# Designed miniproteins, single chains, continued (2), part 14

Each design is a single chain, and the fold is of that chain. pLDDT is the mean over its residues in the fold that is shown.

## One batch from the design tools (miniprotein)

Design m4450
Fold by ESMFold2-Fast:
Structure m4450 (fold): chain A 94 residues (1-94)
Amino acid sequence: GPPPPYIKPEIERTADSVRGVVLSELRSRGREELRPLADELAEAIRNSDAERVKRLLEELELSRETLETILKILKDSPEVSPEVIEAVEEVLEK
């Protein structure tokens, strides 16, 4: 049989899509110094680390529109854990 997948392509695509949205806002706002946090956010999503996702989103200080776009991307992916979705919703409610 094929080797067991350690990282699913669908979760990687979702994490990359979120990273792209974050990087786009950071560039438009002149906050390119926060780019490493966008990379860490993608890793946290891939690893289903909801607590890390929440902390990184709070540090990134993203606009409501960007957070809503991220939430839509995550909800449209069946491979994203419910805890990660809840973390984004909690940040959006602040």
Scores: mean pLDDT 81

Design m4451
Fold by ESMFold2-Fast:
Structure m4451 (fold): chain A 87 residues (1-87)
Amino acid sequence: SGSSTITPANLYPYIASRIPQYSAEELRTLVNRYLRAVQQHIKEHGPFESEEEAIAFLREQGFSDEEIALLLEMGRLVEEYNKTEVK
């Protein structure tokens, strides 16, 4: 109920401002792979209950440890953004 939609137009500039070592294109490419892998899970169940569960899932999907670390940091930034918008 009442879930805020993550808008790419707002999300990528926000994340890129917090992780300036990565370009918006690099972040978008990684996020597209992530969203395809976890799209159903996020829509049906929301975020992963633990980082260990998320890491295990992403490793099974063929993500590297470096990519997983970046995705976890991006996930934290997305939650921070959503907590501002969600009551």
Scores: mean pLDDT 67

Design m4452
Fold by ESMFold2-Fast:
Order: C-alpha cells, then structure tokens, then sequence
Structure m4452 (fold): chain A 76 residues (1-76)
C-alpha cells in the first residue's frame, strides 16, 4: 500500500525527525530523550497505521521518556 511504502521512505524519517524536534523544543528534551523517543517510534514502525496514530505513539513515548504530557494536537 501507499502507506506501507511511506513507512519505509526517507519522507517518513524526515517526518519523525520534525515531530521529535517539535516535541524537544516544547519540552526542553535532552539528546538522550530524543533518541529514546525516536528509537521507540522506529521499533513500532510496522504497527503505525496512520499519521494520527504516529502522533499518538509519539505523544505516548514522550510521556514515558520525559514524564511530561504533549498532546498530539501540538504536533504539526
């Protein structure tokens, strides 16, 4: 599917980097925390079903790694 092709693309990697950077700026995340969130997304990559699901996964990982909440709506 087009979505499965996207998950394996450089565009997906660029999107993940943008979303992680947005979260990092809003929550003053360390480089180690950014790496843990990024690694968490890539470990679940094949289970991500949509852009909204990706944002929810990132929001969840941010809370797990930092203890701080960042609503999915705050992510572009």
Amino acid sequence: SAWEAFLKSEEFEELVEKLVEQAAKKLNMTEEQKKKVRDGIYSMRDSIRSLEHLKRVLSYLVKEVTGKELPASELS
Scores: mean pLDDT 84

Design m4453
Fold by ESMFold2-Fast:
Parts: sequence; C-alpha cells; structure tokens
Structure m4453 (fold): chain A 119 residues (1-119)
Amino acid sequence: AEEKLKEIEKIFDELRKLVDEMRTALENGDYERALELAKEAVKKIKELSKIVIDNAFELTPEERRKIFEKLNEIGVDLINVLKELAERFPEYKEEADKLIKEIQDIISKTWIYLYIVDS
C-alpha cells in the first residue's frame, strides 16, 4: 500500500509537469509540442487509473477519495489546456476533442471502480 501510494504520487508529479510544459508550449505558440505533451499526459492518466483500480481494495476509503480528487483536478486542468489549444489552433480541435473525451472516460471509469470497492 505505502509503495503504491509513492508510485501514484510520482505519476501525479509527472502529470503536473506535463500540464505546465503544455501551458508553456501554448504561450510560445508551439501547438504541435502542446498536442504531443497532451498525448503523453493522457497515457500517464491511463497508467495512474490502472494502478489505482488494481490496488483499490488495498487503499483506505480516505486514500481512494484523495487520489480520485487529485485525478479529477489534474484531468480538469488538462481538459482546460486542451480547450485553449483548440481555440488557439482550430486545426487541432478534432484531436483535442478526442483527448478530452478519453480523459473524461478514464475519470468516470476510475470513479465507478472505486465506488464498487467501497460498496
């Protein structure tokens, strides 16, 4: 449990860095870089979700709640950056919209699994 919490925390730190790098890329007009970073962030969110789901029964309800709150917060931040990318560079709107839907799906799936374990 402790080791898995550290692994989860490390992935959250990596996700925060990716979101910050995406914002920097957007400010610099590097839309291609911003999209590449977004794809990497979605991959990291998938990895995080899998670890959380696979270890849900070993986590306390309080730990699961805090992890989900952080996952939802980073997901919202990433969605907002993707919306900004689509507004600044409409050619990427379709790809950004697909990534947004994928993030929403991952968050929803994670919530359902955590809810079932608590039942």
Scores: mean pLDDT 85

Design m4454
Fold by ESMFold2-Fast:
Structure m4454 (fold): chain A 57 residues (1-57)
Amino acid sequence: DRAHVERLIAEGERATKEIDKLVKKYPELKPFADKLMSTKSAVDALKEVKKKVEKMK
């Protein structure tokens, strides 16, 4: 259902917020956070969830 996709997106947003707090505490982590954001891991997970939601109609 759409609710499950929204929860996963919210979880990703919360992770981003936590990373932002960590970067504020440890500015040396900023380059690492940028690489995490540019990786395909989160995008690949979203694509997989989207396909499952389409089948759950």
Scores: mean pLDDT 64

Design m4455
Fold by ESMFold2-Fast:
Structure m4455 (fold): chain A 77 residues (1-77)
Amino acid sequence: MEAALAAMTEEDKLALMAEELERLKANLATLAPEDQALFEEWLAAAEAGEAALDEWLAKQGVPASSAASIRRLVAHL
């Protein structure tokens, strides 16, 4: 599977990503508006980097120790 993915063209990869994105959008559309907003905030914080993610998690009431564990887990994914 990984070797097959590595052999794909950029166009094939974009098509696969577009299909996954459409499935994610369909699933997100079924969430309550407040959950969609939280998901968007989380994505923005994660994209902005580790410090922004830590600040967002602290704002949600996540302890610093739990935030550190989450960062380590994400780094291994």
Scores: mean pLDDT 60

Design m4456
Fold by ESMFold2-Fast:
Structure m4456 (fold): chain A 79 residues (1-79)
Amino acid sequence: TEAHLQAAIDALQRALEAARRAAENSEEIVRHLDLAGKAAAGGNIALARRHAEEALRAGSSNPEVVAHVREALAHLDAA
């Protein structure tokens, strides 16, 4: 649903803010989170999930990024 897509976008935005505050792998995490958010806004759930999973892989050491990306993935799965 559109509500789940909006919740996913909001969670991805929080993850992106956390990644920008971090030092490690921030450019890769930020790039994938930005692309995930754009894909979700366009209704492309599969592309949004792929980029969110890449961000989770790159940001696995950052618990704030992990938490927000996992929340976004749950909302994308419900959409």
Scores: mean pLDDT 82

Design m4457
Fold by ESMFold2-Fast:
Structure m4457 (fold): chain A 64 residues (1-64)
Amino acid sequence: EIPEALVDTATRLRAIGYEIEGEIQGKPEEGRKLAEDFVSETEKNREENIERVKAHIERLLAER
């Protein structure tokens, strides 16, 4: 469903962002660790994040 796809996509984009920032700063190992830690924490909170995204979409639709 759309909320689940949005959470998964946002998680992957942020993880890539951490890796890229690590490369730019000359600390690729730190960037990879931050990406891995972020993915692990996001997986633990995935259900909560999906519910938050659902609530946000409902709010946007209600503003019509």
Scores: mean pLDDT 78

Design m4458
Fold by ESMFold2-Fast:
Structure m4458 (fold): chain A 61 residues (1-61)
Amino acid sequence: SAVEEEFARVAEEIEALLPTLSPEQRAAVMARASEAYRLFKEDPEKGLALAREILAEVRAL
């Protein structure tokens, strides 16, 4: 679905940015990413919204 494709795209962008972060920042982002993935399995639109929020936060670092 379009929502699954968009979630995969956002997740890929987060993963690409992980090497640019400190170990502490990386751990925090990974914990949130796991939460977004769990949320996506139960409520895809909410999971995608959280993933987009995480990506925006990582881009601001």
Scores: mean pLDDT 87

Design m4459
Fold by ESMFold2-Fast:
Order: C-alpha cells, then sequence, then structure tokens
Structure m4459 (fold): chain A 75 residues (1-75)
C-alpha cells in the first residue's frame, strides 16, 4: 500500500542518516539502492491515484534534506 511504502522510505531515510553519522558509507549506499526501488513504487502509486501527490511531494522534500546531509558528510 501507499502508506506502507511511505513508512518504509522514512525508515530507510533514518537508517541512511545513522549510517552517515557512523561513517558507514557502504551501508549508506546499500540503503540508497533500496530507496531507489521504493521511490519507483511510490511513483507508480501516485500515477494510479493522483490524490497521493501532496504526501509524496512532502516525502520528496525529506529525501532532498537527507541528500544534503549525505553530500555534507562526504565533503
Amino acid sequence: SFAEVVARIRELLEQIREAIRRKDFQRALELLRELDGLWQQLGDLVRANPALEPEALALGREMLEVGKEVAEALA
């Protein structure tokens, strides 16, 4: 379901943050690969039900913030 995919993405984002804090970049990369698959599933669900778009956009903003944290950790 959409809610299940959203919850799993949020869980992965927190795990990515934790991996970066520990400087476990191999784990962070594995989690980012899982995130890509779930993001594709989320896109399919939004296409089937456009009413889900606002929640998906909010999640996208959370992903951009985590991406910024990853970029800063690698600098």
Scores: mean pLDDT 84

Design m4460
Fold by ESMFold2-Fast:
Structure m4460 (fold): chain A 76 residues (1-76)
Amino acid sequence: SSLIEEAIKLARKAMGASLRPELIEQGIEAARRGDIETAIEYLKKALAETQAAAPSEEVAEAVRLLTEAIRLLESL
């Protein structure tokens, strides 16, 4: 699915500015397997941890990217 591929690309871009890149990696791997519910769970955990970080432009961008990736997966 092109939506899954786009969500993976957005999540991967967020890894550099996330406090929990390992949660994003787990979400990406779940999405690659077609396990969308597990992918959404991991990306939401990564989003929550990133939102709790000290404010910065990089953190704000990671939050936007993760939010969009989750939205695309939830639209499936």
Scores: mean pLDDT 85

Design m4461
Fold by ESMFold2-Fast:
Structure m4461 (fold): chain A 82 residues (1-82)
Amino acid sequence: SHSDQQQIDSMEQQLIRIGQQINDAIQNGDFSRADRLTTEFNDLYNQFMDHADRNNVPVSQVVDVIRRVYSARYGTPVRPIS
């Protein structure tokens, strides 16, 4: 639904932002902040995966979101999930 797509887009944008903030915290030596943000990232990632499963989101779309999110978090392309 339109609402489901908006939720996916919102979660992707939040994951990308948190991922970038984690990298910034690590680069600045703020490991306490990085730890807290990593917990938030993992919680939101689990919510995204649950939402995608419950709403029958195509696997290809889920994989594309994960690739973009992990590119933002780690700055490198991730291997395709088999």
Scores: mean pLDDT 81

Design m4462
Fold by ESMFold2-Fast:
Structure m4462 (fold): chain A 75 residues (1-75)
Amino acid sequence: SVEEAIKQLEKDPTNFEAAQVLLDAGRYDLAAKGYQQILKKDPNNRKAWLNLAEALGRAGRFDEAREAVKKFQSL
């Protein structure tokens, strides 16, 4: 559930599966926050950059989404 995914991210901010659940559930700002925490620990994680770009784009945060796409393309 979304509530369970939020609790998992509070316990482990780098929990990729919890961030994915939030993205799939349409909780775009929360998903973006999760992927940003993952990327602080692993900045070369291409899948996290791609998922961050999707979350930011769907949240209407287009400038940030574009920067995430550039990071994905540079890896």
Scores: mean pLDDT 88

Design m4463
Fold by ESMFold2-Fast:
Structure m4463 (fold): chain A 120 residues (1-120)
Amino acid sequence: HHMIKIGVLIVSDSPEAAARAAQALAEAMPELKKLGIEIVDVGFATSPEEAAAAVDRMAEKGADGVLIINTGGSQEAVDAAVARARERGLPVAVINGKNPTPEDVIKGAKELKELIEKRR
């Protein structure tokens, strides 16, 4: 069975917020693996330029979709990531929250998986 490949982009306003999101992602990993989800890249962005560049890198690494974890970062950065993913033909799921939980990450990844599978 073929695993789906996703890129994860963490959009934050501080290193501490980014670290919390990365920890939630790390704790979600065993469940994501059981769901047949492989993470090909984890990016961090505080600006629209960083967000767009991260999506480009994820596409180049063969991501089937992009999960955006917005922990209070710039809306302009989130919008840039969504726009670039659309240009690259990649579906996007966005989760918003200053303190994302592993359950929030798992829910977002499941939503993204459904979007990817509908395109196959």
Scores: mean pLDDT 87

Design m4464
Fold by ESMFold2-Fast:
Structure m4464 (fold): chain A 77 residues (1-77)
Amino acid sequence: SAKEKIDELVKKLKELILNKEPIEKIKEIMEEIAKLAKENGLIDYTLEVLEKASLDLLLEKGLITEEEREEWLKALE
């Protein structure tokens, strides 16, 4: 489904950011995500997935606790 493709691309985006890949590769994935979101009417869904991914990145870098991540995820529901 389009949602599954968005989830996989956002997961890939997280890996590119964590690995400090060139901005050009990051832009390419972001453009693919944006295209799928627009073509399938999933803009709001995509924004929620990106917000959750940003929380995962913050946790991975030790900037937030697991408890803070869970609290913020509840706010997105």
Scores: mean pLDDT 81

Design m4465
Fold by ESMFold2-Fast:
Structure m4465 (fold): chain A 84 residues (1-84)
Amino acid sequence: GLSPAEAAAVIREVLDELGVKLDADQLEEAAVLALSAADRATARARVREWVGSRPQTPFAPGDTSYILRETHSEEEAARMEAFL
Protein backbone atom coordinates (compact mmCIF):
# COMPACT_ATOMS: atom_id res chain seq x y z
CA GLY A 1 0.00 0.00 0.00
CA LEU A 2 0.88 3.71 -0.11
CA SER A 3 2.57 5.61 2.71
CA PRO A 4 0.55 8.47 4.29
CA ALA A 5 2.80 10.98 2.48
CA GLU A 6 2.10 9.35 -0.92
CA ALA A 7 -1.64 9.22 -0.14
CA ALA A 8 -1.58 12.92 0.81
CA ALA A 9 0.20 13.80 -2.46
CA VAL A 10 -2.39 11.85 -4.52
CA ILE A 11 -5.32 13.56 -2.76
CA ARG A 12 -3.75 17.02 -3.22
CA GLU A 13 -3.15 16.35 -6.93
CA VAL A 14 -6.76 15.20 -7.51
CA LEU A 15 -8.27 18.12 -5.57
CA ASP A 16 -6.02 20.60 -7.40
CA GLU A 17 -6.94 19.11 -10.82
CA LEU A 18 -10.68 19.25 -10.09
CA GLY A 19 -10.63 22.59 -8.21
CA VAL A 20 -12.73 21.22 -5.36
CA LYS A 21 -12.67 21.04 -1.57
CA LEU A 22 -13.58 18.06 0.63
CA ASP A 23 -14.88 18.19 4.19
CA ALA A 24 -13.19 16.23 7.00
CA ASP A 25 -15.35 13.10 6.55
CA GLN A 26 -14.72 13.08 2.79
CA LEU A 27 -10.96 13.54 3.33
CA GLU A 28 -10.94 10.53 5.69
CA GLU A 29 -12.74 8.35 3.11
CA ALA A 30 -10.39 9.55 0.32
CA ALA A 31 -7.38 8.77 2.55
CA VAL A 32 -8.62 5.21 3.16
CA LEU A 33 -9.05 4.69 -0.61
CA ALA A 34 -5.56 6.05 -1.36
CA LEU A 35 -3.85 4.07 1.42
CA SER A 36 -5.53 0.79 0.31
CA ALA A 37 -4.27 1.12 -3.30
CA ALA A 38 -1.37 -1.03 -4.53
CA ASP A 39 0.37 1.88 -6.30
CA ARG A 40 0.12 5.65 -6.77
CA ALA A 41 -1.52 5.45 -10.22
CA THR A 42 -4.30 3.17 -8.88
CA ALA A 43 -4.77 5.45 -5.84
CA ARG A 44 -5.06 8.53 -8.06
CA ALA A 45 -7.63 6.85 -10.34
CA ARG A 46 -9.76 5.66 -7.39
CA VAL A 47 -9.65 9.00 -5.55
CA ARG A 48 -10.55 10.88 -8.76
CA GLU A 49 -13.51 8.54 -9.45
CA TRP A 50 -14.69 8.78 -5.83
CA VAL A 51 -14.38 12.60 -5.72
CA GLY A 52 -16.33 12.83 -9.01
CA SER A 53 -19.20 10.84 -7.44
CA ARG A 54 -19.59 13.21 -4.45
CA PRO A 55 -21.24 16.65 -4.04
CA GLN A 56 -18.45 19.24 -4.36
CA THR A 57 -18.00 22.93 -3.61
CA PRO A 58 -15.14 24.95 -5.18
CA PHE A 59 -12.97 26.68 -2.54
CA ALA A 60 -9.51 28.21 -2.21
CA PRO A 61 -7.07 25.50 -0.98
CA GLY A 62 -6.03 27.63 2.03
CA ASP A 63 -9.57 27.46 3.46
CA THR A 64 -9.46 23.68 4.11
CA SER A 65 -7.47 23.38 7.35
CA TYR A 66 -9.88 25.37 9.58
CA ILE A 67 -12.66 22.75 9.20
CA LEU A 68 -10.48 19.77 10.15
CA ARG A 69 -9.78 21.05 13.69
CA GLU A 70 -13.49 21.61 14.46
CA THR A 71 -14.67 18.09 13.46
CA HIS A 72 -11.84 15.84 14.71
CA SER A 73 -9.42 15.39 17.60
CA GLU A 74 -6.17 17.39 17.33
CA GLU A 75 -4.22 14.25 16.30
CA GLU A 76 -6.79 13.29 13.62
CA ALA A 77 -6.94 16.88 12.35
CA ALA A 78 -3.13 16.97 12.05
CA ARG A 79 -3.13 13.69 10.06
CA MET A 80 -5.89 14.95 7.76
CA GLU A 81 -4.10 18.29 7.25
CA ALA A 82 -1.10 16.21 6.03
CA PHE A 83 -3.40 14.94 3.24
CA LEU A 84 -3.77 18.52 1.91
Scores: mean pLDDT 66

Design m4466
Fold by ESMFold2-Fast:
Structure m4466 (fold): chain A 94 residues (1-94)
Amino acid sequence: MKPLLSPEEARAVARAVSDIMEEVAQLAKEGKFDEAKEKSVRALMVAGIANAVRPELKEVVDLVKAGYDAIEAGKTSEAANLFEQAAKKARELA
């Protein structure tokens, strides 16, 4: 079967996910929920691709989805907290 990511490549992938999630969390913290929602779609794509080669990122994907759903439900404070948790989790995996 195909070799998966090296440890260094796995860290680089987690850092990329962490960076985009920190931007999403910052936008949500600033009350820019439309921008946070739009950028969270990009974060889901990046994290979803990364999760295919690094399964530990599943929790990050689940947190980003929950944050998106919270914005849709008008639960803006919950969305901000979920995005911050996703950013922290991705950073711990870097």
Scores: mean pLDDT 78

Design m4467
Fold by ESMFold2-Fast:
Structure m4467 (fold): chain A 119 residues (1-119)
Amino acid sequence: MKEKLEEAIEKIKKAKSKQELIDILTEFRDYLYSQFKAKVDERVDDPKVRELLISIFESLLNMVLAITKVEIERYWKKGDMEKAREAAIEGLKLMYKIYEHFLKNLDDMAETVKKFLAS
């Protein structure tokens, strides 16, 4: 998992176009989404809790991706390719931190969501 983050960071450092930066971020988001969904399917028994947790996680990753794209576009328009790459790397790291946080707290989050849906 951390290896995929390191691979994505190295791809960002070598990227020559704005589209390459966006593609790397999108591929990494899709990878994290698939990994989280697999863990939710393994560890969470309630289908409604699974659906809501996956939806929250996807929404957070999409928000990070959207904000990161805006930052990349801003720096790219200024001709600051290195700042655009730095923004992309920070976006990758933030998506990964969200993934780690959700995995570490998955059982507690599932219990909280289940109680909320039952009310």
Scores: mean pLDDT 89

Design m4468
Fold by ESMFold2-Fast:
Structure m4468 (fold): chain A 77 residues (1-77)
Amino acid sequence: SRFLELVPTVKSPNKDAVRETNEKLQQQLDAFRARHGRYPRVLSVETEFTDDSARITVTLEVDGQRHTLVAESKKPE
């Protein structure tokens, strides 16, 4: 999805957590689009990466209303 391409994907020591977080975010975005019947406007994207985790927070706008989506993954142990 071109919408997911707007979310930063960076190579880190924990590429698997980054990938899982992006996959979770894509699922949330697809569900959001299905619920609202249109593509949201992206207002902000915040990313936090550690050695074993990745978190992405996206703030979206649809019909003048703001929504926040959070996707997070941690390396399994």
Scores: mean pLDDT 70

Design m4469
Fold by ESMFold2-Fast:
Structure m4469 (fold): chain A 92 residues (1-92)
Amino acid sequence: LEALRAALEARRPEWEAEIAALKDPLLRRAAELLLEAYEALAAGDVARAVELFREAAELAVEYLRADPRATEEDIEETRAAFEAMIARIEAS
């Protein structure tokens, strides 16, 4: 928990700059929600973190569905990764 808080404080400006540099608005919003989810998790707000991770997952899937190079396998792997992360957080 302390390590996550320290990482957020130290790297937040870097992550904010990386997010701002994303050209696709769906990908940018998904990244913003992921940062908010990690902040909620660091604050001990598990319910809020899970909500934000789910919202980010939906935007990430929407972005992939708009990319003609993305396969259904890529979409399912992305969804499964978010579901696994949420399950791990809820189990904690």
Scores: mean pLDDT 77

Design m4470
Fold by ESMFold2-Fast:
Structure m4470 (fold): chain A 55 residues (1-55)
Amino acid sequence: GLTEEEKKLLQYYKVANRAAYPANLVGSKSQTLVEYYKAMDALNVPQELHKQVIA
């Protein structure tokens, strides 16, 4: 399961997503997306939630 800090991080990403964050990530270089996925994997954030943030 997610820790409280991981849940806060996910909530932050959801807010950023609604504020046009996904447009920047989708239009960014692949390296930015890779770094984002690696960070979320390091925190053990589920893959389904990665899609919710990035796309």
Scores: mean pLDDT 51

Design m4471
Fold by ESMFold2-Fast:
Structure m4471 (fold): chain A 89 residues (1-89)
Amino acid sequence: MLTPEELAAGRRRVEDLILEYIIAREKDPQKAKELGEQARKEAWDLLNTTPEARAYAWTYLLFINDLEKADEETQKKYAEIAKKIREDR
């Protein structure tokens, strides 16, 4: 069973990986691929826990899938948002 603190830590871990994936995609496709695979793995690990964690994990997996399928214009918009979020962390 996940504590609220463990769930928050797991969510932050996946979110940080997604953030760095989005940012890296502009400059380093290979690094972005590695970060995306790690984000998927961490989200998958959350999927095999509580129902609350599963809801977050599914949201992350769907978002990663959408990011991979996004056109270049949409990818640039996400990168701008991601950089701003990273500055606030």
Scores: mean pLDDT 79

Design m4472
Fold by ESMFold2-Fast:
Structure m4472 (fold): chain A 64 residues (1-64)
Amino acid sequence: TAEEIKEKIMQLDNDMLRLIGDALDEQLKSSSDEQKKIDQQLQKKLAAMKEELKKLDEELKRAE
């Protein structure tokens, strides 16, 4: 249902924010090389989550 899709979108947004926060905390304690690797890994994960978000948005449009 549309409500279930909206809930999944909200969950993903929340998960993305937590992921960013965790990565920033790790970067504060890391060397420059390590910080770059953490950022690249974060961007990969966020890109995958954004793709999932796009799919959910399309499903929501179809449901309403």
Scores: mean pLDDT 80

Design m4473
Fold by ESMFold2-Fast:
Structure m4473 (fold): chain A 62 residues (1-62)
Amino acid sequence: SSAEGGRRTYEAALAAGASPDEAEDAGTAAVASNTKEGIDRAYEAAKRGDGRGAARAAVEAG
């Protein structure tokens, strides 16, 4: 479900006002983490409107 986690993170980032590029980076990082923890961290960061933080959070967890 990494692909689903990535898509969810992408949509959350866009909803929080991130640019399409930032949202794509967040989604890609969530997919790359390949763990529930990494995906959840990326999603939470994206919801805060921090696309760059979402990517970093996913890497740290994955």
Scores: mean pLDDT 70

Design m4474
Fold by ESMFold2-Fast:
Structure m4474 (fold): chain A 60 residues (1-60)
Amino acid sequence: SEEERQLPGRVALAIAKKGGLTPEEVAELFGISRETAERILDDLVARGAVVKKDGKYYLA
């Protein structure tokens, strides 16, 4: 769906606004499972949009 296609971008924006998020915080903010949050975050890392440091994800 359109919402699913926009979700990674919305997650990246939330990371920018909060100064870093854990998978648990992403899951809570977006009402998704931790597993789904981790998949989105890992995809964003693979695309160079975010970086993982000490269990948190930050904008690259």
Scores: mean pLDDT 85

Design m4475
Fold by ESMFold2-Fast:
Structure m4475 (fold): chain A 68 residues (1-68)
Amino acid sequence: GLGKEAEELAREILRVDPSAAAALLELAGRIAQDPSRVDELLAEVLARHPVSPEAAALLRRLAGLMAQ
């Protein structure tokens, strides 16, 4: 499961861009399988699921948090 900070960021992402749900779910699942490839996985997810610039910035923060 995601930690509390990750859950708070996920809620904020969906608040600013509800269409980012698919990107959020795919990113979380892929990082769980291979956290060493966070930057590459984030780029791949954003290429498949375009989101608002604000949601993209929050997804970058979430990816960094999950890679810790």
Scores: mean pLDDT 80

Design m4476
Fold by ESMFold2-Fast:
Structure m4476 (fold): chain A 70 residues (1-70)
Amino acid sequence: SKEEKRREFLKARFEQLTDEQLLSNAKYLKSQGYKEIADKAIEALKNGDRQAAIDYLTEGYLKLEEKLTS
């Protein structure tokens, strides 16, 4: 589906980023009103769980993109 393809692209893009860049993206997501999922991503990074952080950021940005294009 279109959503699944977008999720795959977002995940691949976040996998290329440093932990510092992932943290910056999580802070931006939080500023855009996605506090709960952004806080989960930040906590995952704090705990060294990079994979969980990428998964939370992927879902959060998928929601953000839908809001901006709808």
Scores: mean pLDDT 86

Design m4477
Fold by ESMFold2-Fast:
Order: structure tokens, then C-alpha cells, then sequence
Structure m4477 (fold): chain A 105 residues (1-105)
């Protein structure tokens, strides 16, 4: 997937531009990159876990938009894995952080 590879390159650049003093943001970006790499490998369970962790870390930095986007990605993957309760939990977190981000269901 060319789109996922482009997203990885963009995030790797953002990680390189992030100051070492912003440890939580660096960890969040690392988990986003690892999640995208796991998606490319077809490891949806590992991808979902990394995106969930990225969401938690972005939320701790106050970056609610990035946190919500990461939670939404994790939720979509958990739903594909048949983990519906976990998916709904993550959709609810994303919606609370950024109202209107989660599609109607």
C-alpha cells in the first residue's frame, strides 16, 4: 500500500523534527509508525495495539486531534478483528476528544 508507506515517511520526518525534550510525543509518533508498519505486514492485532498506545500518549500531550485519530484507527482494526466492545470504547474516546470525527453507525 503506497498510501501507508507515504504516511510512514511523513511520520518519520515529523519524529526526526520533534525535540528530545518532548518524550511523550516522540513515543506516540513511534507507536503510530509501528502501527502503520504492522498494517503493511497484515498484522492487524499488533497494529491496533500500537494505534491504541499512540492515542493514549497523544492524549497525555494534550494533542486531542492526533489522539482521536489514533483511537479511531485502533477501533476500526479491533472491529475488523471481531473485538466490537473494544472498538466501541475507542470510538467513544475519539468522539469525546473530537466531536463528529466518528462516522454514524
Amino acid sequence: SERLQRLIELLEKELAETPDSDELRKQALQHEIEGLRAELAGDLETAAEHFEKAGELFEQTGDNVSAAASYLKAGVLYRKLGKEEKAEELYAKAEELVPGLVPER
Scores: mean pLDDT 87

Design m4478
Fold by ESMFold2-Fast:
Structure m4478 (fold): chain A 74 residues (1-74)
Amino acid sequence: MGVTLVLRGLSEEEAKKLAEEARKKGASAVVQKGDKTLLVISGLDEDTARKLAKRAAELGAEATIIKAGEAIDV
């Protein structure tokens, strides 16, 4: 079972770094540019999601972990 991590308020550089780390763990990562950078990572285990969320929070970003989303990998 995977969890989805949504990160908001990262710089483009920081989002790319976290996306690369997530992909090394076998997860899917999408960086969306707009007025604010959005990073969506899916297919994470809980431990990896918590570690990435903590790193994002240390960078001043908002992190949301979606655990009930077995269907979010649409």
Scores: mean pLDDT 74

Design m4479
Fold by ESMFold2-Fast:
Structure m4479 (fold): chain A 99 residues (1-99)
Amino acid sequence: MHKLLKLSKEALEFLKKVGVTKEILTEAELSHAVIEYYIKEGILEEDLSSDENGGYFVIKDENSELYKIVGKKKASISELEEAVIRHMIEEGKIEEIEV
């Protein structure tokens, strides 16, 4: 089954800052939007200091909700995606739908 994610009104309101205009997203679309949102807010930045070819991010604000969700200052894109999506589902901000 293809899994889609339905945004609550609250989730859609904060993701509008990064151009999200629809309530139903794929996991990839949601992950991209959430990462862009936190970068725009100054909470998250891409780690360009390593010789690794991208895929790592630094959480700049240890008092942020994102730091509490992830539990560490540096995370891979996959760790960010898994932690944020899981947290948003548990908080009722998004819902998994099967199509």
Scores: mean pLDDT 74

Design m4480
Fold by ESMFold2-Fast:
Structure m4480 (fold): chain A 97 residues (1-97)
Amino acid sequence: SMEEEIERLREFFREAADAKTAEELREIGRKAGVPEKIIEILVKIFELKASEEEIRELVEYFTKLVEYVHGKIPKEELEKKKEEVVEETMKLIEEAK
């Protein structure tokens, strides 16, 4: 199942880059098993026309998720990275107002 989760994550990165609507992005995220909170952040980033730095943070999160699935990092490290992504994204949204 870990092999299948990694394939899904790779497919997610490819499909997310081609998403034309927030709804497509939500569907892509759900198919990849992305948590609802991260999907909501992805939609907000998409609607704000996310910067390269925001996309990098997103990629870092999914890289950590892949590492966790491979058993290379503990769950605590993935959760910490998830919190960091949420905080940075919320700060950028606040500044965009």
Scores: mean pLDDT 68

Design m4481
Fold by ESMFold2-Fast:
Structure m4481 (fold): chain A 118 residues (1-118)
Amino acid sequence: MASILLSLGNSALEKGDYKKAIEYYKEAIRIAGPPSPIAGEAYFNIGNARLKLGDYEEAIKDFRRAVGSLPERRAEALTNIGNARAKLGDLAEAKTAYQEALALDPAHTQAKANLAEL
């Protein structure tokens, strides 16, 4: 059931229905429990939805929660934290986040490009 809710959230996210996506992801977290890969993916995707909605501070919190449950996406989460920081005008913090992402994955194309544009 939690995996079906994650898939429904992903479909809503792809359609740009960010608020509906967040509700599906919250339900997936409720069923799966926070220390699980499903909860980690759900937190990561809530962060992405909030980033699209302009809720940058909450997006950062969601990406940090995602890293705790899904360490393999740490570089991508740090890149998205950098993007949120840049949108908030926190350019020094954005630079730090991109550099940390590149330290974990030197080939991370998005982090490298975004760092170069700061």
Scores: mean pLDDT 85

Design m4482
Fold by ESMFold2-Fast:
Structure m4482 (fold): chain A 103 residues (1-103)
Amino acid sequence: KEEDLELTRLLFLAFAYLQDGKYEEAVSLIEEAVDRIEKLLAEHPDDPEVQKRAEEYRSAIRKLLDALEEKVKEDIANGTGVSPEEAERILERIKEIRERLDK
């Protein structure tokens, strides 16, 4: 229950920061959500309800990462928003999160 509330809060805030063009803040919150999912699964091995909930959050995170990546690439293409260096760092972090979600 507490973890569900915290994960929902983190993902909601990540979406809000994404909409505001605050991509470093958005990706940091997504990373924290992934850390919490990994901890939850480690604490409850072979619990089908926990595994189901974790997969629901992973699905939501994948959608957020897709939206974040699209926005960052659009900003680069338009020469607006983030610097090229900042964009490269964000895209690298997105790739790392995707790799973690595939485990």
Scores: mean pLDDT 84

Design m4483
Fold by ESMFold2-Fast:
Structure m4483 (fold): chain A 97 residues (1-97)
Amino acid sequence: KKLEEAKKNLEKAEEYVRQADELIRRGEPDEKIVELAQKALEYAKKAMELSKDIPDRELTIKSVALALRAIGILWDVEIRKRLEEARKTGKPIKPFE
């Protein structure tokens, strides 16, 4: 039961990451990319939580990898946004925090 639920959450995380990557490749608006990446992260976290009680190392590794990929997409958008703002204003990039 938990294994099936974890796999379904992993599959959804993979699908949302794939969709976000496609939007990035097509130069679609950041708000859509962020929405998909946030959904991917949510499903990856659910898969990780479910995997705690399952002795499936591969499932755990894959869910962690997808969570990190989703975080990476979110960070890329934030960094790019800050770089564009710095370019427009001529002010130095502020540290994250």
Scores: mean pLDDT 79

